# Designed miniproteins, single chains, continued (5), part 27

Each design is a single chain, and the fold is of that chain. pLDDT is the mean over its residues in the fold that is shown.

## One batch from the design tools (miniprotein)

Design m16965
Fold by ESMFold2-Fast:
Structure m16965 (fold): chain A 85 residues (1-85)
Amino acid sequence: SSITEEALEKARKQIETVRKNPDDAALALDEGLEMVKVGTELGEKGDLRMSQAMLEIGALFNRGAFDKDNKKAAEEAEKLIKELE
């Protein structure tokens, strides 16, 4: 569906944003919250597989912020997105 395609494109853009700002913990937390919002909306619309993936990306961004490793968080999130293809 278009909603699933829009979620994937948003996730790819946020992953790149986090990757390009490796030392910005606040940005990683903000982008993580956006991924949680996207995942929640997808889940409410019945796309449980994509919902779970978006929520996991949000958790990875939070981990990157806490561990001060946004680059690793972005790399792990990118692998997760590729597994959905």
Scores: mean pLDDT 85

Design m16966
Fold by ESMFold2-Fast:
Structure m16966 (fold): chain A 57 residues (1-57)
Amino acid sequence: GPSDAEIDAIAEHLSIRTGVPKATLRELLRRGDWEALRELTGDKALEVAKRRLERIR
């Protein structure tokens, strides 16, 4: 899975775009809770996050 540094970077990007706290997003990303992430950030923002994780791995 992605590293803590990669998760932190993605959580920061999502937090800036959605206003959801970075700490919450980081925890959901670490757990791979994609359903909760979709509910909080929306499908479009989540697709951007997935594409970023693919590029930095």
Scores: mean pLDDT 75

Design m16967
Fold by ESMFold2-Fast:
Structure m16967 (fold): chain A 117 residues (1-117)
Amino acid sequence: MSPVERVQELVDRILASPDPLAAFGEAVPEIVDIVRQATLEEVREIVKLLLDKMEQATPEQRAVLYGLLGVAMSVLTPEQLEVVIEILEERRKKSTDPELQAVLDAMIEDLRARLAR
């Protein structure tokens, strides 16, 4: 199973849980392992997948997906971070949801600050 398919299964499992926040916490080591083994192209597809899920998500589901994306980004190399920032900026330009726009703006600012170190 590809890293992208593993993340898709993991996300579906977490969002189907009676306690998505607890399920997210339990899944942190698995998402870290998947992302660390992913190629640059697979990282790109994983980030796009999580963003696509956020567009369709309830506010509660969006918080969990934001957390998963944050964990995934925490283990990225500087080269991977630059690619992720470009993906987030493109999604920001296309988004019509003010709440999602605010989340994306906060993520972009955090990642740019990390690259400046």
Scores: mean pLDDT 83

Design m16968
Fold by ESMFold2-Fast:
Structure m16968 (fold): chain A 93 residues (1-93)
Amino acid sequence: SDSARIEDLLLRARTFEAAARLLEEARRLVEEGKLDEAIELAQNAADSGLVSGAKSAADAIKKNADEGIRKLTEMAERQRRQAEQLRRQAQEL
């Protein structure tokens, strides 16, 4: 049913939005110099399966804070775009 499709799309969109929020929070922690907390947050996101590639972001932070910020920003933007696409699809049903 269209209702079930809308519910599925919105649930998936919320998952991508949650992933984006975690990546954005990790970026803020890096910017504040809280590198250990940022690494832990990125690792937890990877271990939970919420963000594919979050382990790569954690590794980037360990090498260089600026590289970490760049990767976290790129990943968060991708998650936000996926959420927006799903919400638009739900609106068209």
Scores: mean pLDDT 85

Design m16969
Fold by ESMFold2-Fast:
Structure m16969 (fold): chain A 104 residues (1-104)
Amino acid sequence: NELEEMRKLAKEVLEQMGQLILALRGPEAAAIYRERVKESEKIEASAGEYAATIINIYEEAEELAAKHTLTPEQQAALAKIKEAAEKALEFMKPLEEKARAEQL
């Protein structure tokens, strides 16, 4: 279930990032990005690897956003990427979750 959830979030984040690249860097950069995404989809990944991918894409999206003035639609896409990254970060912090459980 966690694998399916992380995989779904990774696909959504990849789509949102593709839209941002298209709008901010143009169709040639977007085409290259989508080819890279399609090649990565051929590889079986763990839930942790999908979570790491989501976090990495959010970092790339933040760097891209810092160099541009975003429209409200582009800001909404970035916000969706951020929300997915926050969920991925929570999934990737099992030690923090164990520490919280030990305090109960």
Scores: mean pLDDT 76

Design m16970
Fold by ESMFold2-Fast:
Structure m16970 (fold): chain A 75 residues (1-75)
Amino acid sequence: MELEKEIEKVLEKYGLDKETAKNAARAVIRMYEEEGLSPDEVARALRNALVAMGVDPETAEKIAEEVKKILEKYK
């Protein structure tokens, strides 16, 4: 899926390894498409997950904002 790949690329751009980026991108797609969460809700959940994984809060917020913009484009 192109949407999943674009999210994966954003995560890799900010220093997440390929496997972590792939798993996080899949979780984003599940939250957005299967659970029906809004782009804002998905971005908040992703930010919190990244911080819990050891990503600094500023970087996590930037990643979440870019992912939110991608989701809004593909609505």
Scores: mean pLDDT 82

Design m16971
Fold by ESMFold2-Fast:
Structure m16971 (fold): chain A 69 residues (1-69)
Amino acid sequence: KEEALKLIEELETEKNPEKKKKLIEELSKRVDEIKLEEIGPVLAKLSEDDNEEVRKAAADLGKKALLLS
């Protein structure tokens, strides 16, 4: 859980799309360790990202988080 929360914090401040995608991938491996309330705000922000691949990765992660909640 601690590591998943750190990934969320890094995603909130990360500006590089390649790094955002890597953080989303790492977070998706730990999505069962976090509550929807903890990941929801960052996913909402990423859904407005300039990068298409980042938006898609965030949407996929959000679907996984919702199914596990």
Scores: mean pLDDT 79

Design m16972
Fold by ESMFold2-Fast:
Structure m16972 (fold): chain A 63 residues (1-63)
Amino acid sequence: AALADIKAALIALALATNLTAPVAALQALAEALAAAKGVTLSPAQIKNIILEALIAAALAAAA
C-alpha cells in the first residue's frame, strides 16, 4: 500500500541518519513518494505519517 511504503521509507531515512534527519527532509521525501505513487496527502496526513515513522525508528534505535 502507498502509505505503508511511504512510512517504511521514512523509517529507513530516520534510522540511516541516527534520528538527525530534519523534519523538512522527511516531509520532502513523503511528498515525493506520494507524488510518485499518484496519491495526494493532506498536511495532517504527512505530519501523522512522519510522527508514526519517527516513533517507530526511535523505538527500534533504543532497543
Scores: mean pLDDT 81

Design m16973
Fold by ESMFold2-Fast:
Structure m16973 (fold): chain A 60 residues (1-60)
Amino acid sequence: MSLKELILELIAKKLRLIGLKLDLELVKDVDPEKAKELEKEIEELEKEIEELEEKIKELE
């Protein structure tokens, strides 16, 4: 897998993370069940971003 592909994936994941955090702020007081699902997705995505950033560092 090329470094360019990894960087593009990182950017895409960071944009998705921003979107999920905005959705969480909108639903946290209205739909607690959906808020829990979004929190889980955010945690999983943040972990994926961290793993991908470490992988990119090894290739630089």
Scores: mean pLDDT 82

Design m16974
Fold by ESMFold2-Fast:
Structure m16974 (fold): chain A 79 residues (1-79)
Amino acid sequence: MWTPEQARLGLRIIDVLEEEGPLTAAEIAERLGVSQSAVSRALTLLEVEGFVESKLVNGKVVYTVVDAEGGRAWLERAI
């Protein structure tokens, strides 16, 4: 499952998406000051678990939070 470091990144991703609403992986990476590859890996795992969803908007894949509280509770067990 998630490492503690990945889980902390997942929590920060949920917070940013909840506050700023639909963002690309690159936009999330810029806001958090982390690599886009790390953000993309975390987003894939969050989407598989059903806490985040992706959609195509104006030729870009953007992400939105589906279940912020469920995601936080789930990630906190890995920290």
Scores: mean pLDDT 82

Design m16975
Fold by ESMFold2-Fast:
Structure m16975 (fold): chain A 65 residues (1-65)
Amino acid sequence: TTKQVAAMIEAIGLALDEGVDAKITWKDDTIEVTLSEYDEEKNKRLAERIEELGKAFGLKVEIHY
């Protein structure tokens, strides 16, 4: 759906903005994000922003480190 596509594009944009090498995939109603382990500060910031994104879109978000 348009909502799902928009949420994924926003998540990708957040990863690019934070400079984090993240793998972002879509499964069912969940956005799955796998974060780089090399920069914990950037990973934490990105994780927080993606959780906010999920809340705004009313979608499930799963973050893996």
Scores: mean pLDDT 75

Design m16976
Fold by ESMFold2-Fast:
Structure m16976 (fold): chain A 66 residues (1-66)
Amino acid sequence: SRAAALTTALALRMIGDELDGTLSPEEAALLREAIRAMLAGDFERAARLLREAGLDEEAEEVAALA
């Protein structure tokens, strides 16, 4: 499903940022909460958290699932 694909992409982004040493604790917390919201079907909350993390393109894709 599109929601599952987007959730996987967010998880892979978090792993990639961790490996590159660019993942801040604040970004990690926002991404974890966004992934939890995605898994709960709360796409509006997930989109807000992604915008707060500066991931505007990902937020737009997630908002389209609502």
Scores: mean pLDDT 84

Design m16977
Fold by ESMFold2-Fast:
Structure m16977 (fold): chain A 89 residues (1-89)
Amino acid sequence: VSQETLDAETYLALGEIALVLGDYDTAIKMFEKATKSKDPEIRARAYLLIGQAYYNKGEKEKAKQYFEKALTSPDPRIRKEAEELLKKV
């Protein structure tokens, strides 16, 4: 019903900026908006970055769940990143 004014790539970029600044709650919120994308690559990238934000907050179990979601990506590069991050959880 509400018109969305930002695309999923913009939410992904805003979340990455928040993540670099240590604002993990804002980062997660922006990435969650990016997970609504019809593009499976954007969704999988957002799952990876939500996992990274939770890991940085010390919420390792939530981080693991999001890295596991990223493993469903059709992109082998995203799956490889998720596998490496899962080894650190």
Scores: mean pLDDT 82

Design m16978
Fold by ESMFold2-Fast:
Structure m16978 (fold): chain A 80 residues (1-80)
Amino acid sequence: MGKNQEVIKEMKEKAKKDPYVKKLLEYLALGIRERQELEGWSQDELAEKYGISRATVSELLRMGEERKKELEEKRKKEKE
């Protein structure tokens, strides 16, 4: 269990220096949030299925929510 925990941790560290890794992490966060909504999985179930800690799931869900809000704000700025 938690096999992918190190992958997520490394992506977070690399995202600080690499904008492409940051973008991938944001897409992953959005994907996990959408999967939770579509499948109805709990945070604990997501942790088990993705092989990451529940704390990491919570963090990714939070990042996904922040990214969604950022996209909404960008839409408002573009006004088209």
Scores: mean pLDDT 75

Design m16979
Fold by ESMFold2-Fast:
Parts: structure tokens; C-alpha cells; sequence
Structure m16979 (fold): chain A 64 residues (1-64)
């Protein structure tokens, strides 16, 4: 499974729980593993994590 597919799954888990912190923790775990496996750089991982957390946060705010 690609890093992007794993991040989408993490974002959905956070959205389903209505929990930004859960989405952040799941995205962090996915990115940390991708960096450890040499799939992406730490800088790219941080950028992708921030984007996922922001997207989940925006979606939760719209749903209110």
C-alpha cells in the first residue's frame, strides 16, 4: 500500500471518530514508518502529516 493510501486511511479514522488528535497520531505513525523504510524524507513526511491534519480539521469544522 502506498504512503498516500495509508495517510487517507489515517485521515478517515480521525474523521470517523471526530478526533483531530487521533488523525494526527495516525498520520504521524504512517509517516514515521515511511521515513524508517526509506520511502520518503523526514521533511516530506512532516509536510504530508501537516496537510492531512489540516484537511481533517477543516472537514470537522465544516461538519459542525
Amino acid sequence: MSVEQRLVAAAKEGLDANDIDLAEKRAQTVQDEAVKNGEITPEEAQRRRDAVVQAVKDEIDIAK
Scores: mean pLDDT 73

Design m16980
Fold by ESMFold2-Fast:
Structure m16980 (fold): chain A 58 residues (1-58)
Amino acid sequence: SSEWERLKELAEKAAEKLLEEAKTSDPARAAVLRGLAEALRLLPRGLEAAEEVSRAVR
């Protein structure tokens, strides 16, 4: 469906954004951001899990 396609695109863009932030972050934070980016790519369960983890970390 169009919603599924959009969700995949949003997850990929969010993962790219997290990886960009990881480049300028402390090693510990960078590891978390990379983990979130990987989780986002597992869709859609990964997107939900990454959102919860991101809120817990931030």
Scores: mean pLDDT 76

Design m16981
Fold by ESMFold2-Fast:
Parts: structure tokens; C-alpha cells; sequence
Structure m16981 (fold): chain A 93 residues (1-93)
């Protein structure tokens, strides 16, 4: 049922937004805090993990959007544009 795909899309988008927020926060800490070499390596590793996960989520979001379109599910066009644009931006980076 289309409702499950919409729920999955919303859950993945929420997870993506959380990952992007954490990346932004970690980059801010890296720029504004005197960190040890070990702390910097840990933060950089975490950022790489989050960037990989964000890319995976962006791909999954695009796949879900394609499935919903194939099923003829009426999703608000503004929401589709926002989700699609964010996913495309992440995958282009």
C-alpha cells in the first residue's frame, strides 16, 4: 500500500535531516574548538560515516519517489520538489 511507502519516505527524510544537522554541528565544533589530534580524527571519521549514510539515504529517497510516481500516488508537488532537490544536491556533492 502507498501509505507504507510514504511513511518510509518521511522516515528516511527525517533521518537524512538529522545526519545533515550532525555533520554541520561537527564541522562547527572542528572550526570553533581547540581539539586534540585524536579528537579531530574521531570527528573526521564520524563526519565521513554520516556523509556516507546521507548519500545512501538520498539514493533511497530518490528510489521511493520513483516508486510513488510509478504507483500514481498524489504527493504534494512542493514536497516532491524539496525531497528531490535535496537528494540531488547531496548526490552531486
Amino acid sequence: EAEELIKELEEKFSELMRALFEIALLNLLKETTDLSEEELEEIERRIRELERRARELAEEIKELLAKLKELGVDIDEATLVIYQSLADEILAA
Scores: mean pLDDT 83

Design m16982
Fold by ESMFold2-Fast:
Structure m16982 (fold): chain A 118 residues (1-118)
Amino acid sequence: MVTESGGGTFPEGGSATLTASSSVPGENLIGVSWLRTPPGGAGQSIASISRSGKVGLADSVKGRFTPSLDLANSTAYLNMNNLQAEDTALYTAIVWALGEDGKTLRFLPGAGVEVTVV
């Protein structure tokens, strides 16, 4: 199960941190992707980080958003700086984990959190 928090209403130029807590054991946590879905729009992967430290960032968030993983607490973070009006969206964490067999890669979506920039 993936539980997300950190959403809300934030000022332009402000900062927010989204969290995704997972029930997956840390040894089975492979990485996380963050999906941004604007109102009436399609979801786009904007940030990702793997257990090995490989980071992916969409051009729209480079220099502003930083994903991180806390393997000891099975928690993923998205640190968001210099928020812009276009960052107003639903943010969904997708946790990459090994399944019950310890071999099969699974993708576990959270319910998402709303971020509004004003």
Scores: mean pLDDT 85

Design m16983
Fold by ESMFold2-Fast:
Structure m16983 (fold): chain A 115 residues (1-115)
Amino acid sequence: DEALRREIPGFVVDLENGPGNTDLSPATLETSLRVTVTLTGVRRRTAAGEWVEVPVDFEEVLEAESDEPVPFTELAAPVVERLRRLAERYRAQGLDALAAFLERVAEALRAAAAG
């Protein structure tokens, strides 16, 4: 996404379920799901059309866990909700491209979990 690359040239989203497993299936039984969002070099466009650096450089780890193996869809639901809340937070900061990207990640995860 070109808008996202202008706003955040350094971003990484990593997804894991179970020990190092990124193969997600609605029918797979899992005890954990982890999504890591890393942001560096964040920039925001001003009303004047200029790009200004935002002093935001951070890592968010969104996790869901269960004591018993549960369907992936059950672990994905709280992570999807956290991603949507994170998107709202960035939209409030004027990072619209990042917010839209996080909403797309949340929807993709929800769709994968729903089957």
Scores: mean pLDDT 61

Design m16984
Fold by ESMFold2-Fast:
Structure m16984 (fold): chain A 80 residues (1-80)
Amino acid sequence: SPLAELRIKNAIENAKIAAENAKKAVEQGLISKEEAIKLLEEFLKKLKETLENDPRLSEEQKEEAKKELDKILEEAKKEL
């Protein structure tokens, strides 16, 4: 479904934006690295819950999207 693909794309893009915002907040001295990681983990957990409960997504789409979100989190942790 085109709407399912758009929902996955938007979730991934939102995760990337959140990671970049967390990095910028740390660079600007607004929050600590530890606080940034915690907030990002909480945000991505909510995105995963939203994807898991979305009836428009297949199980394979949910699994692949969650894997991509995990990669974004791990990359952000390395850059922070």
Scores: mean pLDDT 87

Design m16985
Fold by ESMFold2-Fast:
Structure m16985 (fold): chain A 55 residues (1-55)
Amino acid sequence: SMVEEIEKLIEEALKKGKISEKAAKELRDLVYQAAEAGDERALRTLKALVESILK
């Protein structure tokens, strides 16, 4: 699922030191809120954001 894909990207960003543990938690909270709301646009935006952080 897109949620699982974003979770993997967040974990990779954290492992590479691209984000803090606090930022990772805040991003996960946003991902779960978007998923609960069925907001596919927000999920796509969050995925693009984390991909951009990873470069």
Scores: mean pLDDT 87

Design m16986
Fold by ESMFold2-Fast:
Structure m16986 (fold): chain A 80 residues (1-80)
Amino acid sequence: MEEVERLANQIAELIKAGDTGTALSFARAWAGIAISAGDYDSAIELLTKVLELAREAGAPEELIADLEALLAAVKEKKAA
């Protein structure tokens, strides 16, 4: 929980700074680490929190769409 919240907040700060490309790359990298560890639930939690914070920050629709696609892909991997 604490690590996921910390990572989500770091990504949110990048979004607030207007660095949406780095924010997306950071989200992908950390979700990938969680997936590699077999921790799909942490990846889902991270991406869900990032999406919530991105929407609150008024992030571009392209970033929201990319984050939603990434979350959907992780959920599909967990279901398999």
Scores: mean pLDDT 81

Design m16987
Fold by ESMFold2-Fast:
Structure m16987 (fold): chain A 103 residues (1-103)
Amino acid sequence: ELEKAKKAATILVAAMVGVDEAIKIGVEVLGLSEEEAKELAEEGDKFVRDMQLEGKHPTKEKIVEYAAEKFNLSEEDKKLILEVAEENDDPEEIARKIVEKIK
């Protein structure tokens, strides 16, 4: 459960601030390996890029819905991640609060 939330958080961070910062937060805040954080960050960046190429606006809600579906998160965990993302603009704080609330 927590492991899936960490993956979703990394995708969300990458979508908000890009790959390099998401790798740093994924490793330092979420405790992921560098390789795992990089793969997840690249996935989040690709999702945002694909949406923009289709003329769609990548909102936090759409990013969280994508990550929740990809990792089979529960509706409860999805709602919690979305609430944290909407309450906070700092990606590092979003990542920390997701880990604290799901644990």
Scores: mean pLDDT 82

Design m16988
Fold by ESMFold2-Fast:
Structure m16988 (fold): chain A 73 residues (1-73)
Amino acid sequence: NKKSSQLSQSGSTLSKQGDNDSASQSFEQAAKLGEKTSPESSKLAKQGSKYAKNGDNKKSSKLGDQGSKISDS
């Protein structure tokens, strides 16, 4: 789903900006929307949310970008 992909991308962008709470929320929404249509993308979004909450912005951003690409495919 493109909307799930966009939310993963938004989470990546917010994580790069250091907005960890908003990044985590965006990733959680991406995971919920992608759960039935792209389970692998949903899993990456859940991991991105965890890393965003821990302040690991670099790893969170990378997972968000990867999940976005998988969800868009």
Scores: mean pLDDT 78

Design m16989
Fold by ESMFold2-Fast:
Structure m16989 (fold): chain A 102 residues (1-102)
Amino acid sequence: MKITAADLERAVAADKPYEAAREFLGWLFDLLQERIAAGEKLEVLRSEPGRSTILKLNDALKKVLEEAIKRAEEAGMTRFAQLLKDAIENNKDFDLRSDYPE
């Protein structure tokens, strides 16, 4: 079972106005891309530019998600924080662009 970009968007939209929700997701996706580009130990299960990038939940990704949880809780995004905590507890992989329609 995996967390999709659409799941993340629904969670932030429930916690925050549209603009703040988009800014938060943009920050998270940029952070993940920067960590991948920097050669950090993120396990990419599938990478299809413009379609999907599936990241396995490993220790490196858990650290990024812990940073996101802290920021989300400080910002009052309780649903988003809970989604990420649930993903870590249940070892769910992430699909960053599964929302790409053809």
Scores: mean pLDDT 66

Design m16990
Fold by ESMFold2-Fast:
Structure m16990 (fold): chain A 60 residues (1-60)
Amino acid sequence: DVPSFEELAQRLEERARQAEAAGDTQTAQAYYQRSLAARYAAQGDSDKAEEYGNKAESLD
Protein backbone atom coordinates (compact mmCIF):
# COMPACT_ATOMS: atom_id res chain seq x y z
CA ASP A 1 0.00 0.00 0.00
CA VAL A 2 1.53 3.28 -1.14
CA PRO A 3 0.98 6.12 1.36
CA SER A 4 0.13 9.62 0.19
CA PHE A 5 2.58 12.47 0.85
CA GLU A 6 0.28 13.62 3.68
CA GLU A 7 0.33 10.13 5.24
CA LEU A 8 4.13 10.02 4.92
CA ALA A 9 4.40 13.45 6.57
CA GLN A 10 2.16 12.35 9.46
CA ARG A 11 4.19 9.19 10.07
CA LEU A 12 7.49 11.09 9.89
CA GLU A 13 6.14 13.66 12.39
CA GLU A 14 5.18 10.82 14.74
CA ARG A 15 8.68 9.32 14.46
CA ALA A 16 10.17 12.76 15.13
CA ARG A 17 8.07 13.10 18.30
CA GLN A 18 9.12 9.61 19.44
CA ALA A 19 12.81 10.41 18.85
CA GLU A 20 12.47 13.72 20.74
CA ALA A 21 10.78 11.94 23.67
CA ALA A 22 13.71 9.50 23.71
CA GLY A 23 16.16 12.44 23.90
CA ASP A 24 17.49 11.90 20.36
CA THR A 25 17.18 15.50 19.18
CA GLN A 26 19.25 15.12 15.98
CA THR A 27 17.21 12.12 14.79
CA ALA A 28 14.01 14.00 15.69
CA GLN A 29 15.15 16.99 13.60
CA ALA A 30 15.95 14.74 10.62
CA TYR A 31 12.47 13.16 10.72
CA TYR A 32 10.86 16.58 11.13
CA GLN A 33 12.70 18.01 8.12
CA ARG A 34 11.68 14.97 6.03
CA SER A 35 8.10 15.48 7.20
CA LEU A 36 8.20 19.10 5.98
CA ALA A 37 9.65 17.98 2.64
CA ALA A 38 6.77 15.50 2.23
CA ARG A 39 4.17 18.17 3.09
CA TYR A 40 5.61 20.61 0.56
CA ALA A 41 5.73 17.84 -2.06
CA ALA A 42 2.02 17.18 -1.37
CA GLN A 43 1.35 20.89 -2.06
CA GLY A 44 3.36 20.81 -5.31
CA ASP A 45 6.08 23.07 -3.88
CA SER A 46 9.09 21.21 -5.24
CA ASP A 47 11.60 23.94 -4.30
CA LYS A 48 10.71 23.84 -0.59
CA ALA A 49 10.43 20.05 -0.69
CA GLU A 50 14.01 19.87 -2.00
CA GLU A 51 15.23 22.46 0.55
CA TYR A 52 13.87 20.53 3.54
CA GLY A 53 14.98 17.21 2.03
CA ASN A 54 18.53 18.55 1.80
CA LYS A 55 18.37 19.74 5.43
CA ALA A 56 17.34 16.23 6.49
CA GLU A 57 20.24 14.71 4.53
CA SER A 58 22.73 17.01 6.32
CA LEU A 59 21.45 15.60 9.64
CA ASP A 60 21.88 12.00 8.41
Scores: mean pLDDT 80

Design m16991
Fold by ESMFold2-Fast:
Structure m16991 (fold): chain A 56 residues (1-56)
Amino acid sequence: MSLEERLAELDAQGRPLEQAGVRAVLQGRHEEAARLQAQLAPLAEERRRLLAQLAS
């Protein structure tokens, strides 16, 4: 698997969670929004590491 392929996978996994998080905030579901943010955190961390690898 290439770094570019993994980045695309992370984007695909994160997109629906980000959308659900925005909707949860707008609907006042703060606990749901917090849970979704916790799920996004490891994806964001992996993405940061992969981008650093590509930049090297």
Scores: mean pLDDT 81

Design m16992
Fold by ESMFold2-Fast:
Structure m16992 (fold): chain A 59 residues (1-59)
Amino acid sequence: SAKQKELEEKVKELEEITKKLEAYIRERHKDNQDLREALLQELKELKAQSLERLKKEIG
């Protein structure tokens, strides 16, 4: 269905953006492990919430 294709495309976009943000966090916070790990955990949680929202809105 058109909705399934839209969901798949938006999930792909979310994954690509998340990977870029993970790389950015690791590069910018090389010298602070605690802050880096906290930011990566927040990003992981935000990604999970965004996936749930996409499924609810489109799927």
Scores: mean pLDDT 83

Design m16993
Fold by ESMFold2-Fast:
Structure m16993 (fold): chain A 68 residues (1-68)
Amino acid sequence: SISDLARLLIKGSDEGRKEAIVRTSSGLVVRVDLTNAASVTGGVLAAMGSGAKSATLRIGDEEYVLDL
């Protein structure tokens, strides 16, 4: 869900990670600055606005597959 995407981005930020990449099933790619709350919010909104049913989230070497 979008709430799972938001939670994982916040977790990465809290753990001191600096960047995340969101790739939607529609082909949208969003680079998220995890040190910037507005960038985190913008990344979530971009994924939501894409209308995609799923996304892949990458934070460093960790990769998550999410249903939106």
Scores: mean pLDDT 83

Design m16994
Fold by ESMFold2-Fast:
Structure m16994 (fold): chain A 69 residues (1-69)
Amino acid sequence: AEAVRDVPVPKGFGKDVPVAATPPSYEEIQALAEKYAQAVREGKWDEARRYANELATANHAYLDAWKAA
């Protein structure tokens, strides 16, 4: 079955966390995108990759919260 039922979840981000997870704002995502673009322009691929990963996480959280609103 495709389900997450018996998977242990860290208490800091588990389902028991009431509402502490605040998604990043659109402006925070734009700032990350600008840093990513800057790193790409300067050929700093390691930094660009790190910003891209953070952008993906932040953008996903933001879109989920925005669509839920």
Scores: mean pLDDT 65

Design m16995
Fold by ESMFold2-Fast:
Structure m16995 (fold): chain A 105 residues (1-105)
Amino acid sequence: MAEELLKKGKEALENGDFETAIEYYRKAIEVAGEDNADALTNLGLAYLKLGRYEEAIKYFEKAIEIDPDNADAWYVLGLAYRKLGELEKANEYFRKAIDLALKKS
């Protein structure tokens, strides 16, 4: 039950406090286990916002392994690859995210 930690992590992300967000999401994963795709996606997003693209990709890939239908995880993976200049790979992941989001009404 890492709900309070996830809430605090999300509040830190929305406030631009990415280092604090990483701390809360890491604690949430420690409590809930690494099978929480949303926590992994948000942890990766915090790393992405700090310019730590390799770490961001690692957590997004873990999230997709757990929940391959998570449109948000595919979208932020695309953002990370776009930051690395891998535009074709980024576009492939964005298309995957859009396809998943459209199927989930």
Scores: mean pLDDT 82

Design m16996
Fold by ESMFold2-Fast:
Structure m16996 (fold): chain A 61 residues (1-61)
Amino acid sequence: SPQQEEEIRRLEQHRETVLEGARIFVGVLRSQGREDEARELEEETRRDVEALDRQIEELRS
């Protein structure tokens, strides 16, 4: 439906925003020598992206 297509586009945009934000902040954490926190953020971001990918796939089904 048009509503599902719009929601998919919104989720895809959110996914890109999450990835870009995490990339920037991981860089900041690493520049400060905060490697453990950078790794934790990377792992959290991976889980968040996987959840978004599942939601997008469900809407495409």
Scores: mean pLDDT 88

Design m16997
Fold by ESMFold2-Fast:
Structure m16997 (fold): chain A 62 residues (1-62)
Amino acid sequence: SLQQIIENLRAKLEKENKEFDEKFKDYKPSERTKILVEAIKRLGKNASTEDLRKAIEELRKK
């Protein structure tokens, strides 16, 4: 089904995001940078600026 294909793509993106997160660990980021990295990890590298902004705002509310 179409949904199965979408799930497969999501798993692929999750793998890519984990690799990105591993690289960022080495930078010892500030609180701001950590929030940004988490937002990118959730949405993926190709997320729009608006989507990233919303994710960052949500993470900051903690």
Scores: mean pLDDT 60

Design m16998
Fold by ESMFold2-Fast:
Structure m16998 (fold): chain A 65 residues (1-65)
Amino acid sequence: SAKARAAALDTAAGIVLAAATTGTVSAAEAAEQARALVEEVRALGEEPTKSVLERLAELEAEAAA
């Protein structure tokens, strides 16, 4: 279902954002990948979790600094 797929994508975005925190990937790489995933969640008619959106905004700010 679209809801189940959106939940899986939102979870994947959270994992990508967490990988930036541990230094496994750069902030820029994680922000780009997570942005694509949250846009796919929205394309399915669902909203990403607030914590994912907040962390994505933080990493996007870090990448732009």
Scores: mean pLDDT 85

Design m16999
Fold by ESMFold2-Fast:
Structure m16999 (fold): chain A 60 residues (1-60)
Amino acid sequence: ADERSRKANEILDEAEAWVKAGADPEEVIERATQRLVEEAGIDPKTARAMAEMAVRRALA
């Protein structure tokens, strides 16, 4: 039961949905990074890398 991993996946799934709906990729990355830090306890640098990967995946 890794609650942090589950929360991180939820945040990243939301980020992908926002970008696919036409949201600004940079704005989505900033919002997802902040949520990963606050809700999942992920380091800011790692959180940003995860958010960037999710957004890149959504745009591919």
Scores: mean pLDDT 82

Design m17000
Fold by ESMFold2-Fast:
Structure m17000 (fold): chain A 100 residues (1-100)
Amino acid sequence: MEAVLREAEELARALREALLAAGASEVAAELVAAAARAAILLEAAGAPREEQVRVLEETLELLERDPRATPVAIEAMRRLLERVRAGEPAREAVRAVIAA
């Protein structure tokens, strides 16, 4: 359990840092990182895919309504959501978004 929490935190931190380097606002980068962490933890807890997708969809809706959100953060959130919807495990989806 502790190892999964550390992996989720490390992947969320790496995603946040990558988004900030790409020009995302601190608020947008933190929202995307928090959603990624939540999706990984839901997956690890055995939550259904629809619950994982819901968390990501809710975060994307918040980003699209926030005038402080940057296009790079919105695009990263869309890529993460589409990968999880397609059946990719949340942690692998997060790694793929960081690598892109």
Scores: mean pLDDT 84

